Designed miniproteins, single chains, continued (2). Designs and how they scored, part 85

Each design is a single chain, and the fold is of that chain. pLDDT is the mean over its residues in the fold that is shown.

## One batch from the design tools (miniprotein)

Design m6930
Fold by ESMFold2-Fast:
Structure m6930 (fold): chain A 79 residues (1-79)
Amino acid sequence: ARAEAEALLARARALRAEAARLYAESLETGDEALFREAVRLAAEAGRLAVEAARAAGDPRAEEMREKLEAEIAEAEAAV
């Protein structure tokens, strides 16, 4: 459980870093495709973080998922 949660969280952190990089690049270039890719990677990172919370036995994992899906829907609508 802990090792699985740590592995998922490490992957989530890596994807968040890549999303942040692409987001910064999209702001500099105005490239909507880079912005969409940044949103996609941020969404994937968030989902992995929720899975890590579940693997760790966090009872708030479902609330985290509901908030994440709402935030993803809002971000996708902005593109």
Scores: mean pLDDT 79

Design m6931
Fold by ESMFold2-Fast:
Structure m6931 (fold): chain A 68 residues (1-68)
Amino acid sequence: MLSDEEIIDALLALPEEELQKIAELLSALFGRPVPQTREEFRALVREALATSPVLRAELAAYVEKQRA
């Protein structure tokens, strides 16, 4: 199983366009401002992973697909 940090690091390794889409989606879902820095993105993803087991599973599956 992927750890939360492995999911976050894999998401941050995505092309800027894909990272921006994920940032906007999480921002909308949690009512947070769109992250402007990598640290803000990490914080938003950690909040998402802690709050929603469903979202954690979906992000882990997305990362797994991108790592293939």
Scores: mean pLDDT 78

Design m6932
Fold by ESMFold2-Fast:
Structure m6932 (fold): chain A 73 residues (1-73)
Amino acid sequence: SLFDEITEAILNGDIEKLKELGASERMIRAAEKVKKTGKLTDEEIQALIDEFLEMLYKRGEISKEDYEKYKKS
């Protein structure tokens, strides 16, 4: 899913992939931080995932079932 691709790209510091997926500047900065320092805190990752998930849900690009599933995790 698009959500999984964004999450993997952030964790891998894959800035080019994030740009292709239309990620926000905040998400790109997070990936740059991972690339330079090798880490985001779990809380920073969760906040970023939550922001992206809300964006996808508002765009109608994610189902309500998937939205609820990822929010619970």
Scores: mean pLDDT 72

Design m6933
Fold by ESMFold2-Fast:
Structure m6933 (fold): chain A 66 residues (1-66)
Amino acid sequence: MEKVELAKKYIEEGGEENIQKAHYVALQLARDGRLEEAVEIVKKLLEMGAKGIPPPSDEVREEVDK
């Protein structure tokens, strides 16, 4: 599954864990130079009230990277 599609699925499913996973995917997109897509995902997270999300945990990073 493409990163953008995966992040949108996490946003659709909702909940704190899925919000953190979507945020981590957006950070990966930004690192890969896919800034437009990263901004779109972050904008959706902010619309859900996810302002000030803490950095993703090691556990969240490992789960998304698989």
Scores: mean pLDDT 71

Design m6934
Fold by ESMFold2-Fast:
Structure m6934 (fold): chain A 83 residues (1-83)
Amino acid sequence: MAIDPSIKADLAYIESTVNSGFDVYLKVDDFSPSQVKQIKEFAESKEFIVEEITLTSEIPRENYLGKTLPEIGDKLLKFKKKL
């Protein structure tokens, strides 16, 4: 499938940051369902672990991808390196 050009920078950021040993967080509601699917498929193709989390307390400000600030109750994807 063709990659949405609007998320190319997000994909590059996830790859570089996760490969550097950091976790990356992404706010699901700030992306279309098609974009979220493409981002998940990209991360899985790189053998990264993708976890769905609901934000309950601490707001990640670093290594965060979203168009709006994260709030308690928001659904996030967490990307991390497979150990």
Scores: mean pLDDT 78

Design m6935
Fold by ESMFold2-Fast:
Structure m6935 (fold): chain A 70 residues (1-70)
Amino acid sequence: SAEERGLNAAFVAYATAKEAGSTLDQARKAAHGAYEGFKNGDPEKAGEAVAEGSGIPLEQGRLTGAAAGY
């Protein structure tokens, strides 16, 4: 379901941000952005939100968002 895919994206984004050394607040923002973007059927926007929220490079954020969609 869209909800399940959004939650999976949020979990992956949170874990990735924390592993990259992001603060708890940044990791939460990345997770929320991934959830909203992927739930709306836009993995690219989800990846952009991950990059912005976690402070990682844009391309890495996009890859993380796409992978979370699996």
Scores: mean pLDDT 69

Design m6936
Fold by ESMFold2-Fast:
Structure m6936 (fold): chain A 87 residues (1-87)
Amino acid sequence: MITLTFTDHAGNTLTIVFDSDVLTQAQVRAMAAQMQARFGINADFVVRIFMSVDTDGDGVLDAAEVQAAIDKLIKRGYIASGTVTAT
């Protein structure tokens, strides 16, 4: 199970849970749509950032790759914080 928690600079929080050990491109798109709705971040941009950390090109992201994508969003100022937990 993967749990994603995001917080924007206004203090809005979004928590998303996927019953999977990796994120597929379809799950990344679903997450990006929720981030657009909650935070106003362009969904296509979020998808591009997340897929940019897919180093093996297999179309799935493990927890470490997901955290690397979150860190890119934080560095660019789109979100204040974000964490991924895999169980």
Scores: mean pLDDT 82

Design m6937
Fold by ESMFold2-Fast:
Order: sequence, then structure tokens, then C-alpha cells
Structure m6937 (fold): chain A 92 residues (1-92)
Amino acid sequence: SDADLRQQFVQFGTILRQNLSIDDLQIIARIMGMAPIRADDSGQAIGDRFYAWAVRNGFQTVQQFADYMIQRLRDAGYYSIALKVQQAQQQM
């Protein structure tokens, strides 16, 4: 359901907020073409933002969205951040 999908994105955002620095999260927002992530943003706020962006751009699962994010990070040379995102996805 849409509620289940949103909760999965909130969980993903929460895991990223716990495991990535604010600088890492700001790089992610920039490469994904999202509004800047702020130091005071909660994991829920980040997850809600990811959910809204993913749905608008035709993503139907957190896995598809995370895989796309990982590829964009790798293409931009942010291999360390890509690895952290992959590890966060594996905690889902």
C-alpha cells in the first residue's frame, strides 16, 4: 500500500540519518536534484522527502530508488557514500 511504501522510505531515511554525515546527505540531495538536506532534518523528514521525490519520478519501491541513488553516486565518484547507502538498504 502507499502507507507501507511511505513507512519503508521513512525507515530508509532514518537509517541514512543514523549512518551518514550531514555532508554525505547534502551531497546525495545535490546529485538527486532535491532540495538541500538541513542539519536539523530528522530521518523521518528525510524519508518523507525521498518518498515524495521517488513517487513523482515514477519509482515504486525503496529498492529501485536506493539502486538509482547508488548508481548516481558512483557515476559522480562518491564511492564511499554509495557504499554507505548500499549498507543502509541492506538494513531494511
Scores: mean pLDDT 90

Design m6938
Fold by ESMFold2-Fast:
Structure m6938 (fold): chain A 79 residues (1-79)
Amino acid sequence: SMLEEMRRRTEEVLAAHPDDLAQQAEAYLSLGRALADAGEYDEAIDYYRTAERLAERAGDTDLLAEVRSALRDVERKRS
């Protein structure tokens, strides 16, 4: 399934880039988007929050803005 593939991809990125906070944040953002597309909003929010913290620590302001936009969108769909 797409979700299984995205989870595997996320694990691969984390294993390959354990100290690359921006790449880890991108992987979690992608997984969260796949979960949101599947209607799994609570799980998507959890991964978006993880991506938000990693993007903040990385100082990646563009990625942080993308994550925050995704959070606003998923919370609107859940409400």
Scores: mean pLDDT 87

Design m6939
Fold by ESMFold2-Fast:
Structure m6939 (fold): chain A 78 residues (1-78)
Amino acid sequence: SAKEQLREVVEEIVELLRKEGQDLVADSLKKNADRAIEKSTDPEQALEYFRKALKALKEGNWGEARGYLALALHIAES
C-alpha cells in the first residue's frame, strides 16, 4: 500500500540523515512521520514529496531536501 511505501521511504531518509550527523532532525522526522502516515488522507501525494526529499539527500542537496520534507509532512498530516 502507499502507506507501507511511505514508511519505507521515511526509514531510508531517517538512515541518511543519521549518516549525515542530523540526529535531531532524524528523530523529529521519525516521530512526526509515524503519526502523520497513520492519519494520512493523501498518502500517494505525500509519498511523491518524500521520494523527492530522498533523491535530494542522495544528491547532497540539503536545502531542497528540507523543503520537500516540510511539504511531505504537511501533506501527510492533512
Scores: mean pLDDT 80

Design m6940
Fold by ESMFold2-Fast:
Structure m6940 (fold): chain A 98 residues (1-98)
Amino acid sequence: MREPAASEEELKRYEELLRTGGLGDLPRNLNGGVVELAAAVYGSSAALENPELKELMNNGKLDQLKNGVRVKAKLSLKDGKLVVEDVEVLLNTPDNPS
């Protein structure tokens, strides 16, 4: 569908973002230079101090992340840097009792 927008080094950056962005529940398969990651805070303020996560929040997309909240974010490569395109908040995840 879409042509890859990232090189081998940039693809590794995507995977690193998935590791630091939270849980590794998502596959590491990248297609069209777009990735989808799942970020879970689980009450960890350290996750908010993560440089990659902070940059995504600066784009005003992951600013809704809270303790124990799971989110999915679509990322794309822009100007040689990962940028958040879309965010999906998963409030009904089993990580927090209702």
Scores: mean pLDDT 43

Design m6941
Fold by ESMFold2-Fast:
Structure m6941 (fold): chain A 74 residues (1-74)
Amino acid sequence: SDEEKEKRRKNIKTLLMSIYNMTYERALKQGLSEEEAREIARKKVEETADMLAQLTGDKEIVEEALEEVFKEVG
């Protein structure tokens, strides 16, 4: 079960990183500053994580994945 939780956490992290990068790139393309793009991308990832937690019931795993994303992009 711990291996399954770790695998789910890594999969969710990969998804959230993808959402961050896509949102950040789109914001930059729209002419926003790097600082504004980071803020919008962070907010989008938080909103996506909240939705995933609600849909899956895996709040703890989703929160852990979100923290790992913010460590990587911060």
Scores: mean pLDDT 88

Design m6942
Fold by ESMFold2-Fast:
Structure m6942 (fold): chain A 69 residues (1-69)
Amino acid sequence: MILGSSQDLVNQWQQQIRDQGGLPLGGGTVDQPGSVGPSDTTVVLATPSTPQDLLQEARDRGIPVLVVD
C-alpha cells in the first residue's frame, strides 16, 4: 500500500507502477490521524507540509517515508 499527503500524488505513483507492469497497490492519504496502517503500508509519500505526528507514527512503525516536493 502507498500512503501520500495527497490523493493526486498517490494516483501518480500507482499509475507509474502500472505503466511499468508492476503490481496494483492500495493507496490513501495521511491527512487524517490513524491513516498510517502498520502491516499493509509499504511507503508513506509526504510533502514538507505533512503533519509531523503522522510522519513520526510511520517512522515509529518502521515504515519508509519518502518526502516529495
Scores: mean pLDDT 55

Design m6943
Fold by ESMFold2-Fast:
Structure m6943 (fold): chain A 118 residues (1-118)
Amino acid sequence: RQRLINLAQAFDEVTASRREEIRNKLRKVLREHGDLVRELARKLGVSDEDFELLVELVLDPSTSLVEIAERLSEPAFLLYLLLARLAAQSSSVEELVEKIKELLQLPQEELERLVSLD
């Protein structure tokens, strides 16, 4: 757990200037394309219950990244970090959706490698 909290703090510091931009893109994707994100979650071994908690925490603007790291399971938190990285690399919600669709086309092993902390 402490490792995930430390990673969350490091990620939050690195993305501080773009934090609201990243979170707004994630909120829109989860609201408008939640089915695609749920399919990605399923491939990464995230339970439906953990995914519902992830959606709840991300849609709450008062939730800190550290709180997300504390409350989510490791697979769900790693999914959050993957989505946040993709959002940071995307100029629009539409581009983020395209990147998620590309990930869904990858073999299971390749997708798991992208999320891995090793």
Scores: mean pLDDT 76

Design m6944
Fold by ESMFold2-Fast:
Structure m6944 (fold): chain A 75 residues (1-75)
Amino acid sequence: PKEIEKAPLSEEQEEEILLKMAEVMKKTGEGRFLDLNDNEVASVDVSKPLKEIAEQIREALEKRHELAREKVAKA
């Protein structure tokens, strides 16, 4: 569906971005996920397959998004 109000990412685009992030984390061995203030909000197990790493990143992004949403709603 095409709409004037653009969603941030389609499901396919989100998966692609998460997989790219998973590849970077797997190559560097660095699984720490930081929020907008550089605080660690999650740690990703980079020994997992890329799809599982991507799922962990998605969960970390969701947590970061909820924190950011709370700040915006209250600010």
Scores: mean pLDDT 68

Design m6945
Fold by ESMFold2-Fast:
Structure m6945 (fold): chain A 63 residues (1-63)
Amino acid sequence: MKYSEEDIEGLTEALLKKFSLREGETKEQLKERVKKFIYEEGEKNPDDPRSLMLKQLLKEYVE
């Protein structure tokens, strides 16, 4: 799958917005939840370039 820099950034932003804050949850806890979700999905589908890219995006831009 082909991704531009804008697509990668937009996808990261979309993922962060998709995971809304729960009552009493902090932004840091939300980021950790998003990272865990993507990292675990990437591990379950190691040959999926999309999963690998999402994992790399979170590591690069949200870490």
Scores: mean pLDDT 58

Design m6946
Fold by ESMFold2-Fast:
Structure m6946 (fold): chain A 117 residues (1-117)
Amino acid sequence: SELEEAFRRLAELADDEPLPPDLTAYFRKIFEIPDTDRLSGEELKKVILKLQRMLWAFGREDVEVDGVADDKLLAAANEAAGLDPDNGGLTRRDVEEGRVGPLLKAMARLYAKAEGI
């Protein structure tokens, strides 16, 4: 029920619109992401590994589950989430700088699109 409401609200957002604070807090808990604007080192690697595993569940076997953000990961994440990096999608800068907002939005859209989670 709470998850269904979160997914409905997520679907109402424009592609270039950031997650509102209450949805951000909700998905931080779902994905176990620290309450920080930036991630680095081991914490960033953990989040990238979660994103890679989500993409593998989507049939994106071209993505390696190694905790390293590369061009294949970015392309796979944006394609699977239905996002454009020039219009609210995940950018190379977002993953290199460990920007939590863009990472959470991409992961939330992937989670909403995956049936039976």
Scores: mean pLDDT 82

Design m6947
Fold by ESMFold2-Fast:
Structure m6947 (fold): chain A 84 residues (1-84)
Amino acid sequence: GMPEEEFLKEKEKELYEHIKKIVGEEKAKELYKEVKELVEEMLSLEGDARTKGFGFLDEMMKAKNEAEIKKAIEKMRKELEKLK
């Protein structure tokens, strides 16, 4: 099967396209940079942190507007801060 890190990177690509459709290209690049940073930090962690990262990606893919995308990013930042 696909390594977990490769799976998450493919989900990032799907997420970038999803965000781009909602907010447009310029904002998508900005938000995608934040998502990439969060996912890369998550990939450096073990156990439950990776499960939370999968939940974050799923939540982002279900977002319908810019506000929901930003809320998901803020939520994940706070969760990662707790794990440091």
Scores: mean pLDDT 73

Design m6948
Fold by ESMFold2-Fast:
Structure m6948 (fold): chain A 69 residues (1-69)
Amino acid sequence: MPVSGYLVELPDRETAERAARLIEERSGPSVGTSITEQDGRTVVSAAGVMDPEELRRLVEEARREAVER
């Protein structure tokens, strides 16, 4: 299986940093994350060996935490 990039737009940088941290904590050093801000949009990119469904789950967890703040 080729290394798949996962890309998701988040409402703000704080949420993006939370999502990136959760992904890195779950996957360890096998997944790299990057945060890009462009035109007021914040995007998290993740590349490495991780289940796409798990990546999506971690992003949704970060989004839920952001809603409570």
Scores: mean pLDDT 71

Design m6949
Fold by ESMFold2-Fast:
Structure m6949 (fold): chain A 63 residues (1-63)
Amino acid sequence: APKKKAYLYRINEDGSLEFVDEADVDEEGNYELDLSKLESGKYKLVIVEDGIGVSEEEIELKK
């Protein structure tokens, strides 16, 4: 079973994080998250491997 997961969080106006979605990350580092239904704003993507955060990226969604 893949031990990597991608977690997507919304960054609220107060800076707090709200969980939005998750996806399994394959052996090649690929994952799919549907951003088409999300509101415009700032999001944080966290890649977790074996329960440890290994990367973090801020995404700005403009609509």
Scores: mean pLDDT 76

Design m6950
Fold by ESMFold2-Fast:
Structure m6950 (fold): chain A 68 residues (1-68)
Amino acid sequence: MPRPSGEEVTQEAMQLARDLLAGRVSPEEARARLAELERELATETDPEIRAKGQDMLAFLRALIDRAE
């Protein structure tokens, strides 16, 4: 199968941020999804793609922290 891309993780994190801001997901659910995205990103072997994904996950984490 094709390897997961950091851009895919980035897109999912952006959608999760929108869902959190719209009240469609709870902060608890958002944290669980963030953990899944972090595990998926950890399988990325390209350090440049991984770094970009980490930046977006950090942004999402900050949003979740402010929502609590």
Scores: mean pLDDT 76

Design m6951
Fold by ESMFold2-Fast:
Structure m6951 (fold): chain A 76 residues (1-76)
Amino acid sequence: SPVVRKLVIAKMHYIAMEASILLARRGGMSAEELLKEGDVIVETLREIAKEYPDNEEILKVAEKTEELYEKARAEL
């Protein structure tokens, strides 16, 4: 199913956001690189959410990822 593939891609982007934040906190990535990576991840998830506006699980993953990124940015 195309929607299931997009859900998996969305979840993979959430994991990538967690990994990037962890890497930045441990000194393996600069704040500038985290902002660059995070902006791409959030924009990708916004586009997936636009394709599937009625899919609650996709919308929740996109929202959680944006909240995680906003919190990390506030701590920079």
Scores: mean pLDDT 89

Design m6952
Fold by ESMFold2-Fast:
Structure m6952 (fold): chain A 93 residues (1-93)
Amino acid sequence: MEELKAIAEELVKQAESLDTSSPEAQKRAGDLYRKAGELFYKAGDYDKAIEYFEKSIEWYRKALETASPEQQEELRKRIADVEEFLEKVKKEK
């Protein structure tokens, strides 16, 4: 379980270090935060899982504002998937 938390923290650092000036980079930040949230959830750290799922949604929404129509469909699906997981985690608290 500690290994999962260490990997999650590294993914958070990667997301924080990104130059997020493009929709693609913003989407990648969302992906990294989502993966971190999933790892914190598996490790039993529900508070951090919720925090990073919320950050994931925030970054996907930023990407959505400037993305192409094709990318917008993918981003909306990713947001919906993360929101569903987030609600599941909140119920397990």
Scores: mean pLDDT 85

Design m6953
Fold by ESMFold2-Fast:
Structure m6953 (fold): chain A 89 residues (1-89)
Amino acid sequence: SMREQVLKLFKEAVSKMMQRDVEGAIKAIEKLAKEAEKAIKENDIKTAELAIDFLKSILWTAKAMGMDEVAKKAEEEIKRLEKLLEEAK
């Protein structure tokens, strides 16, 4: 399911951050954002909101870890997805 894929990608992003793999974390964030966008397009609003909440958790964790590039990428994707979600309402 899209929800299971969102959870797997969130775990992947966290794992990459724990490894200090900035490029891997950014790639996982991009995949997570793409799944959120698919959920919005398919009107699966609950899965889209879950993915955005996971991106917010990634943002807060990246800031705490000093991973500025990861934090910036998460913030950019959150802003983009929140706009898409509002337009879908």
Scores: mean pLDDT 89

Design m6954
Fold by ESMFold2-Fast:
Structure m6954 (fold): chain A 71 residues (1-71)
Amino acid sequence: MEELEKRLEELEPRALAVVLALREAGRDDQADAIATLMREAKEALEKGDVEKAEELIRRLEEAIDQATAEL
């Protein structure tokens, strides 16, 4: 659990930067999707759902990498 919390903390500033860049580019749907993944990952960690948190963190990382490549 602590490892997933640390990973999410490291992804958070990257997610925020990408969300801002996507909104400036008019890609609000992609920005909202990344913001939702971040929120859902935090919720899963708070509830102790380790398996769901790990899946959501992986999806978040992939979404950030994809958005960065398209920007």
Scores: mean pLDDT 83

Design m6955
Fold by ESMFold2-Fast:
Structure m6955 (fold): chain A 67 residues (1-67)
Amino acid sequence: MKPLSEEELERRVAEQIIEAAEKHTGKIPKNLEELVALIREMADEQGLSEETKETLIELLERYYRKS
């Protein structure tokens, strides 16, 4: 198996987070702002720390900036 690059790993993690948020909320985000709102809702329901929420948001922002 080929090792995953850091960028590929971030992409897979971002895709999994987006999929989980969509399944949990039943909403499909149309842009980064809606995605961030869904992640905040999901993270609050799961009891995630503010540090974890900020880390997830930063990861998603990097994913979207890479287009």
Scores: mean pLDDT 73

Design m6956
Fold by ESMFold2-Fast:
Structure m6956 (fold): chain A 90 residues (1-90)
Amino acid sequence: MEEMYVPNEKLRKLLEKIGETKESYTETEIYRGLILWGEKEGLFDPEDGGILDVSDSELGELFKVDKIDTSDIEKITELIRSNSEVIYRE
């Protein structure tokens, strides 16, 4: 049985902007989607390419953060879980 995440409406809208239209995702798929969205929106800090400046973005409002360190997997996992429901697939 695989642990899957169903994004809330706001997170789903962000994923739709990068072509993601599935009902549920793995945690890694959502993480990858957020990175791709940040690249597409041009939100990577030009002085530190590992940092997403989300302060004036829909993602910043959703996660209630100004910046996301893409190497902080544990923090990103917490933000995904706080904005998703966990389901189990057979």
Scores: mean pLDDT 77

Design m6957
Fold by ESMFold2-Fast:
Structure m6957 (fold): chain A 84 residues (1-84)
Amino acid sequence: MAEERAREFAERVRERYAAGDWDGVAEILREAHASGDLVVMERVAGTVAELLGEDPEAAREAMRAAHEGLSPEERAAAEALAAA
């Protein structure tokens, strides 16, 4: 069931990106992140990375921005994890 849900999310992301609907993409990213389902989140991140020209870092940043808005606290935590 998670795989089927992941496919549905990926399809929605592709459609919104093709339409230039960034608000729609952000909404889908928020839903995926809120689900806590790693299969859905990975599939959505991969789809966004492909659409952004194969930049997985940009895809992860977009997902985080859609959910949290990249607070200073989250940026500091991400930097600490990258340095570890």
Scores: mean pLDDT 64

Design m6958
Fold by ESMFold2-Fast:
Structure m6958 (fold): chain A 89 residues (1-89)
Amino acid sequence: SSDIKKLRDKAAEVISELDELFNRVAPPNPPPAVTKKYEDIINSIQQLTNDYVDKIKKTKDPKIADEGIEQLDNLYKQALVELSKIAAE
């Protein structure tokens, strides 16, 4: 499905951008709390993506893909705030 591809591509883009940011702001030997924060963020994005993929498969409503993308954008913005706090430490 093109909708599933669009959602997965957006999730991959978000994860890639967050990975680049984390590699830039994280200390060389990040404490477990910092690594866990990043892992929790990535897991949240993957879980949301999987949940919306399942929802798209169960319905034929094109609005579901758009909702999933909006929720990914919201998680991305929240993740940027959280990762920016690491740079301030």
Scores: mean pLDDT 86

Design m6959
Fold by ESMFold2-Fast:
Parts: structure tokens; C-alpha cells; sequence
Structure m6959 (fold): chain A 66 residues (1-66)
């Protein structure tokens, strides 16, 4: 997967994570997508930062919903 594709996936995960209307299922999917991006080798700093933020925000919101 290209860095551009990984960045797009990370940005989409972050968009869902920060969407106030996102369901628990959507937040769980966003977190899973962010973690999948983070598992890839040779991540650019931008992709890494975006995916880390998406995982953190989604994780925090999922804890609040529990």
C-alpha cells in the first residue's frame, strides 16, 4: 500500500473518530483501521501522526461510551 493510500485511510479514520454523530460500530471500525495503518512498515511522519491521533480519539470515545 502506498503512503498516499495509507494517509487517506488514516485521515478517513480520524474523520470518523472526530465525527460527533459516529456510532460505536463506526468508532470501533475507525480504531481498527488506524491500528491497521500503524502496523504497516515505513510510515511517513504525517501518516504515523494521523493514524496515532485517530486511534487515540476513537479509543477515548469508545471508553466514554462504555
Amino acid sequence: MSQEELLERAKEALRIAEDPTASREELERAKATALEVLSQPNLSPEVLATALRAARVAGERLRELA
Scores: mean pLDDT 84

Design m6960
Fold by ESMFold2-Fast:
Structure m6960 (fold): chain A 87 residues (1-87)
Amino acid sequence: MSPAVQEAIKFLEEAIEKLKEKAKGVEVDPSLYEAQAEAVVKAILADPEKALEKLKEEVELALKSKDLKEVAMVRAVLEKALELLKK
């Protein structure tokens, strides 16, 4: 994998951990967000630096959100995207 894609994977792992802690106890099925996860993967593979910049912004916004369901949904999308990237 390119260094930029490896950096994106590392960021996703760290972001998922933070989002899980914030939305603790809120369960969301990651399989419901497979299409959104695929879009994230395609963005990373097409332009990893730009995708990583956008993902950092989205995660920061999610971590500031008061809607824990929204936080859990973002976590589910990123968790599924990480699974697809490691396959």
Scores: mean pLDDT 82

Design m6961
Fold by ESMFold2-Fast:
Structure m6961 (fold): chain A 65 residues (1-65)
Amino acid sequence: KAKAVVDFLYLNYLRAKLEGDKETMENYEKLMEKYASNPEFKPYVDEAKKRIEEELALREKRLAA
């Protein structure tokens, strides 16, 4: 199921980015970009990218509060 694969990539990318693991983050980013080339996965990748940006923005606000 395309959504499940993208959700797995999203979660691991977000975790790696928040932990400062640049190597793992770059690997998952490349996988997401590769899947974005596939019409079956593209809508889920686009949605996952929005969720990453929203999650990071919320975390930034919580740390500043």
Scores: mean pLDDT 75

Design m6962
Fold by ESMFold2-Fast:
Structure m6962 (fold): chain A 58 residues (1-58)
Amino acid sequence: AMADLQAAIDRLTQALVARGYPEEEAREIAESAVRTLVNHYGLDGAIAAVDNAAAQLA
């Protein structure tokens, strides 16, 4: 669902901010990465990939 996609973007953004990225840059990176993954793997696959990446960054 779109809410799940937004939650995945938010999680990745927070993980990047915790690593020292500015919030605006982190959000742009997260949105771009999620869009690319959705195009490649579909919505559910993209969410799973983003959750895995966020966990590795945290």
Scores: mean pLDDT 78

Design m6963
Fold by ESMFold2-Fast:
Structure m6963 (fold): chain A 88 residues (1-88)
Amino acid sequence: HMSKEEIEKLKEQAKEDFIKRMNEYVSKVRKLIDEGKLDEAEKLIEEFRKEVTDWANKLKALHEDFKPLADEMLEATENLIKRIKEKA
């Protein structure tokens, strides 16, 4: 059982880590698209999707209060993928 304070601290950290990783993947995918390596870009997108899905599942397993954050991360990832594909 986790305290409310521990849950809030972990939510803040997870949000920061998610934003950082998302920006890293965006930069890498953009570079691949700019180089015409569309297949490699698609593979990297799928790797990021799997990473976020695994992360979200781990958060949900830790405590039910993480479900909204986990769902938000998954939605943000799908929205990002859609935006990248529209730009390509």
Scores: mean pLDDT 82

Design m6964
Fold by ESMFold2-Fast:
Structure m6964 (fold): chain A 89 residues (1-89)
Amino acid sequence: SPLEKLATEYPSRAEELFNNYLKDPSNEQDLDNAIDILQQAIDLFTSLLQTAQREQSPPPPEVRQIIENALETSQKQLKKLQELKAKKA
């Protein structure tokens, strides 16, 4: 499913950027880009869950669970990265 692919790719891309930042902490752009990707993921997954709740043919429970898990993971990662950025100010 394209949706399942997005649920995997967004967190993986954010993790890649964060790992690049950890290797070179002077490259704050990687941290900012990771935060931006996680915010985009949260907005996307929230929108998808809202749409699914209103459809006459809701997605299978397994697909909904994948989106909910991706949203929760992205929210937790975003909070950690935002806290890290705040400590650098």
Scores: mean pLDDT 79

Design m6965
Fold by ESMFold2-Fast:
Structure m6965 (fold): chain A 84 residues (1-84)
Amino acid sequence: GKEIIEELKKALPELREELATTPNPSTQRALRLAIEAAEKGTAEAVIKMLEELYEERLASTDASEEQKKAAEEELKKMIEEIKK
């Protein structure tokens, strides 16, 4: 858990620079969520970022029920890793 948060905080300057230079709206949203999570530096903030990125991704694609279930399992696995 803590190591993932520390690495995200270390990436903060690069995330801000990418946000300033990227023209892609989906990438901009992802970077804003990552920056917010990094600035808060908590497991809860990182989990919220992942949940919001997951919802945005599903809203933008005609994902099958099987693909949605696989993505949900992947999200749960990532949340468990962060909670360590």
Scores: mean pLDDT 75

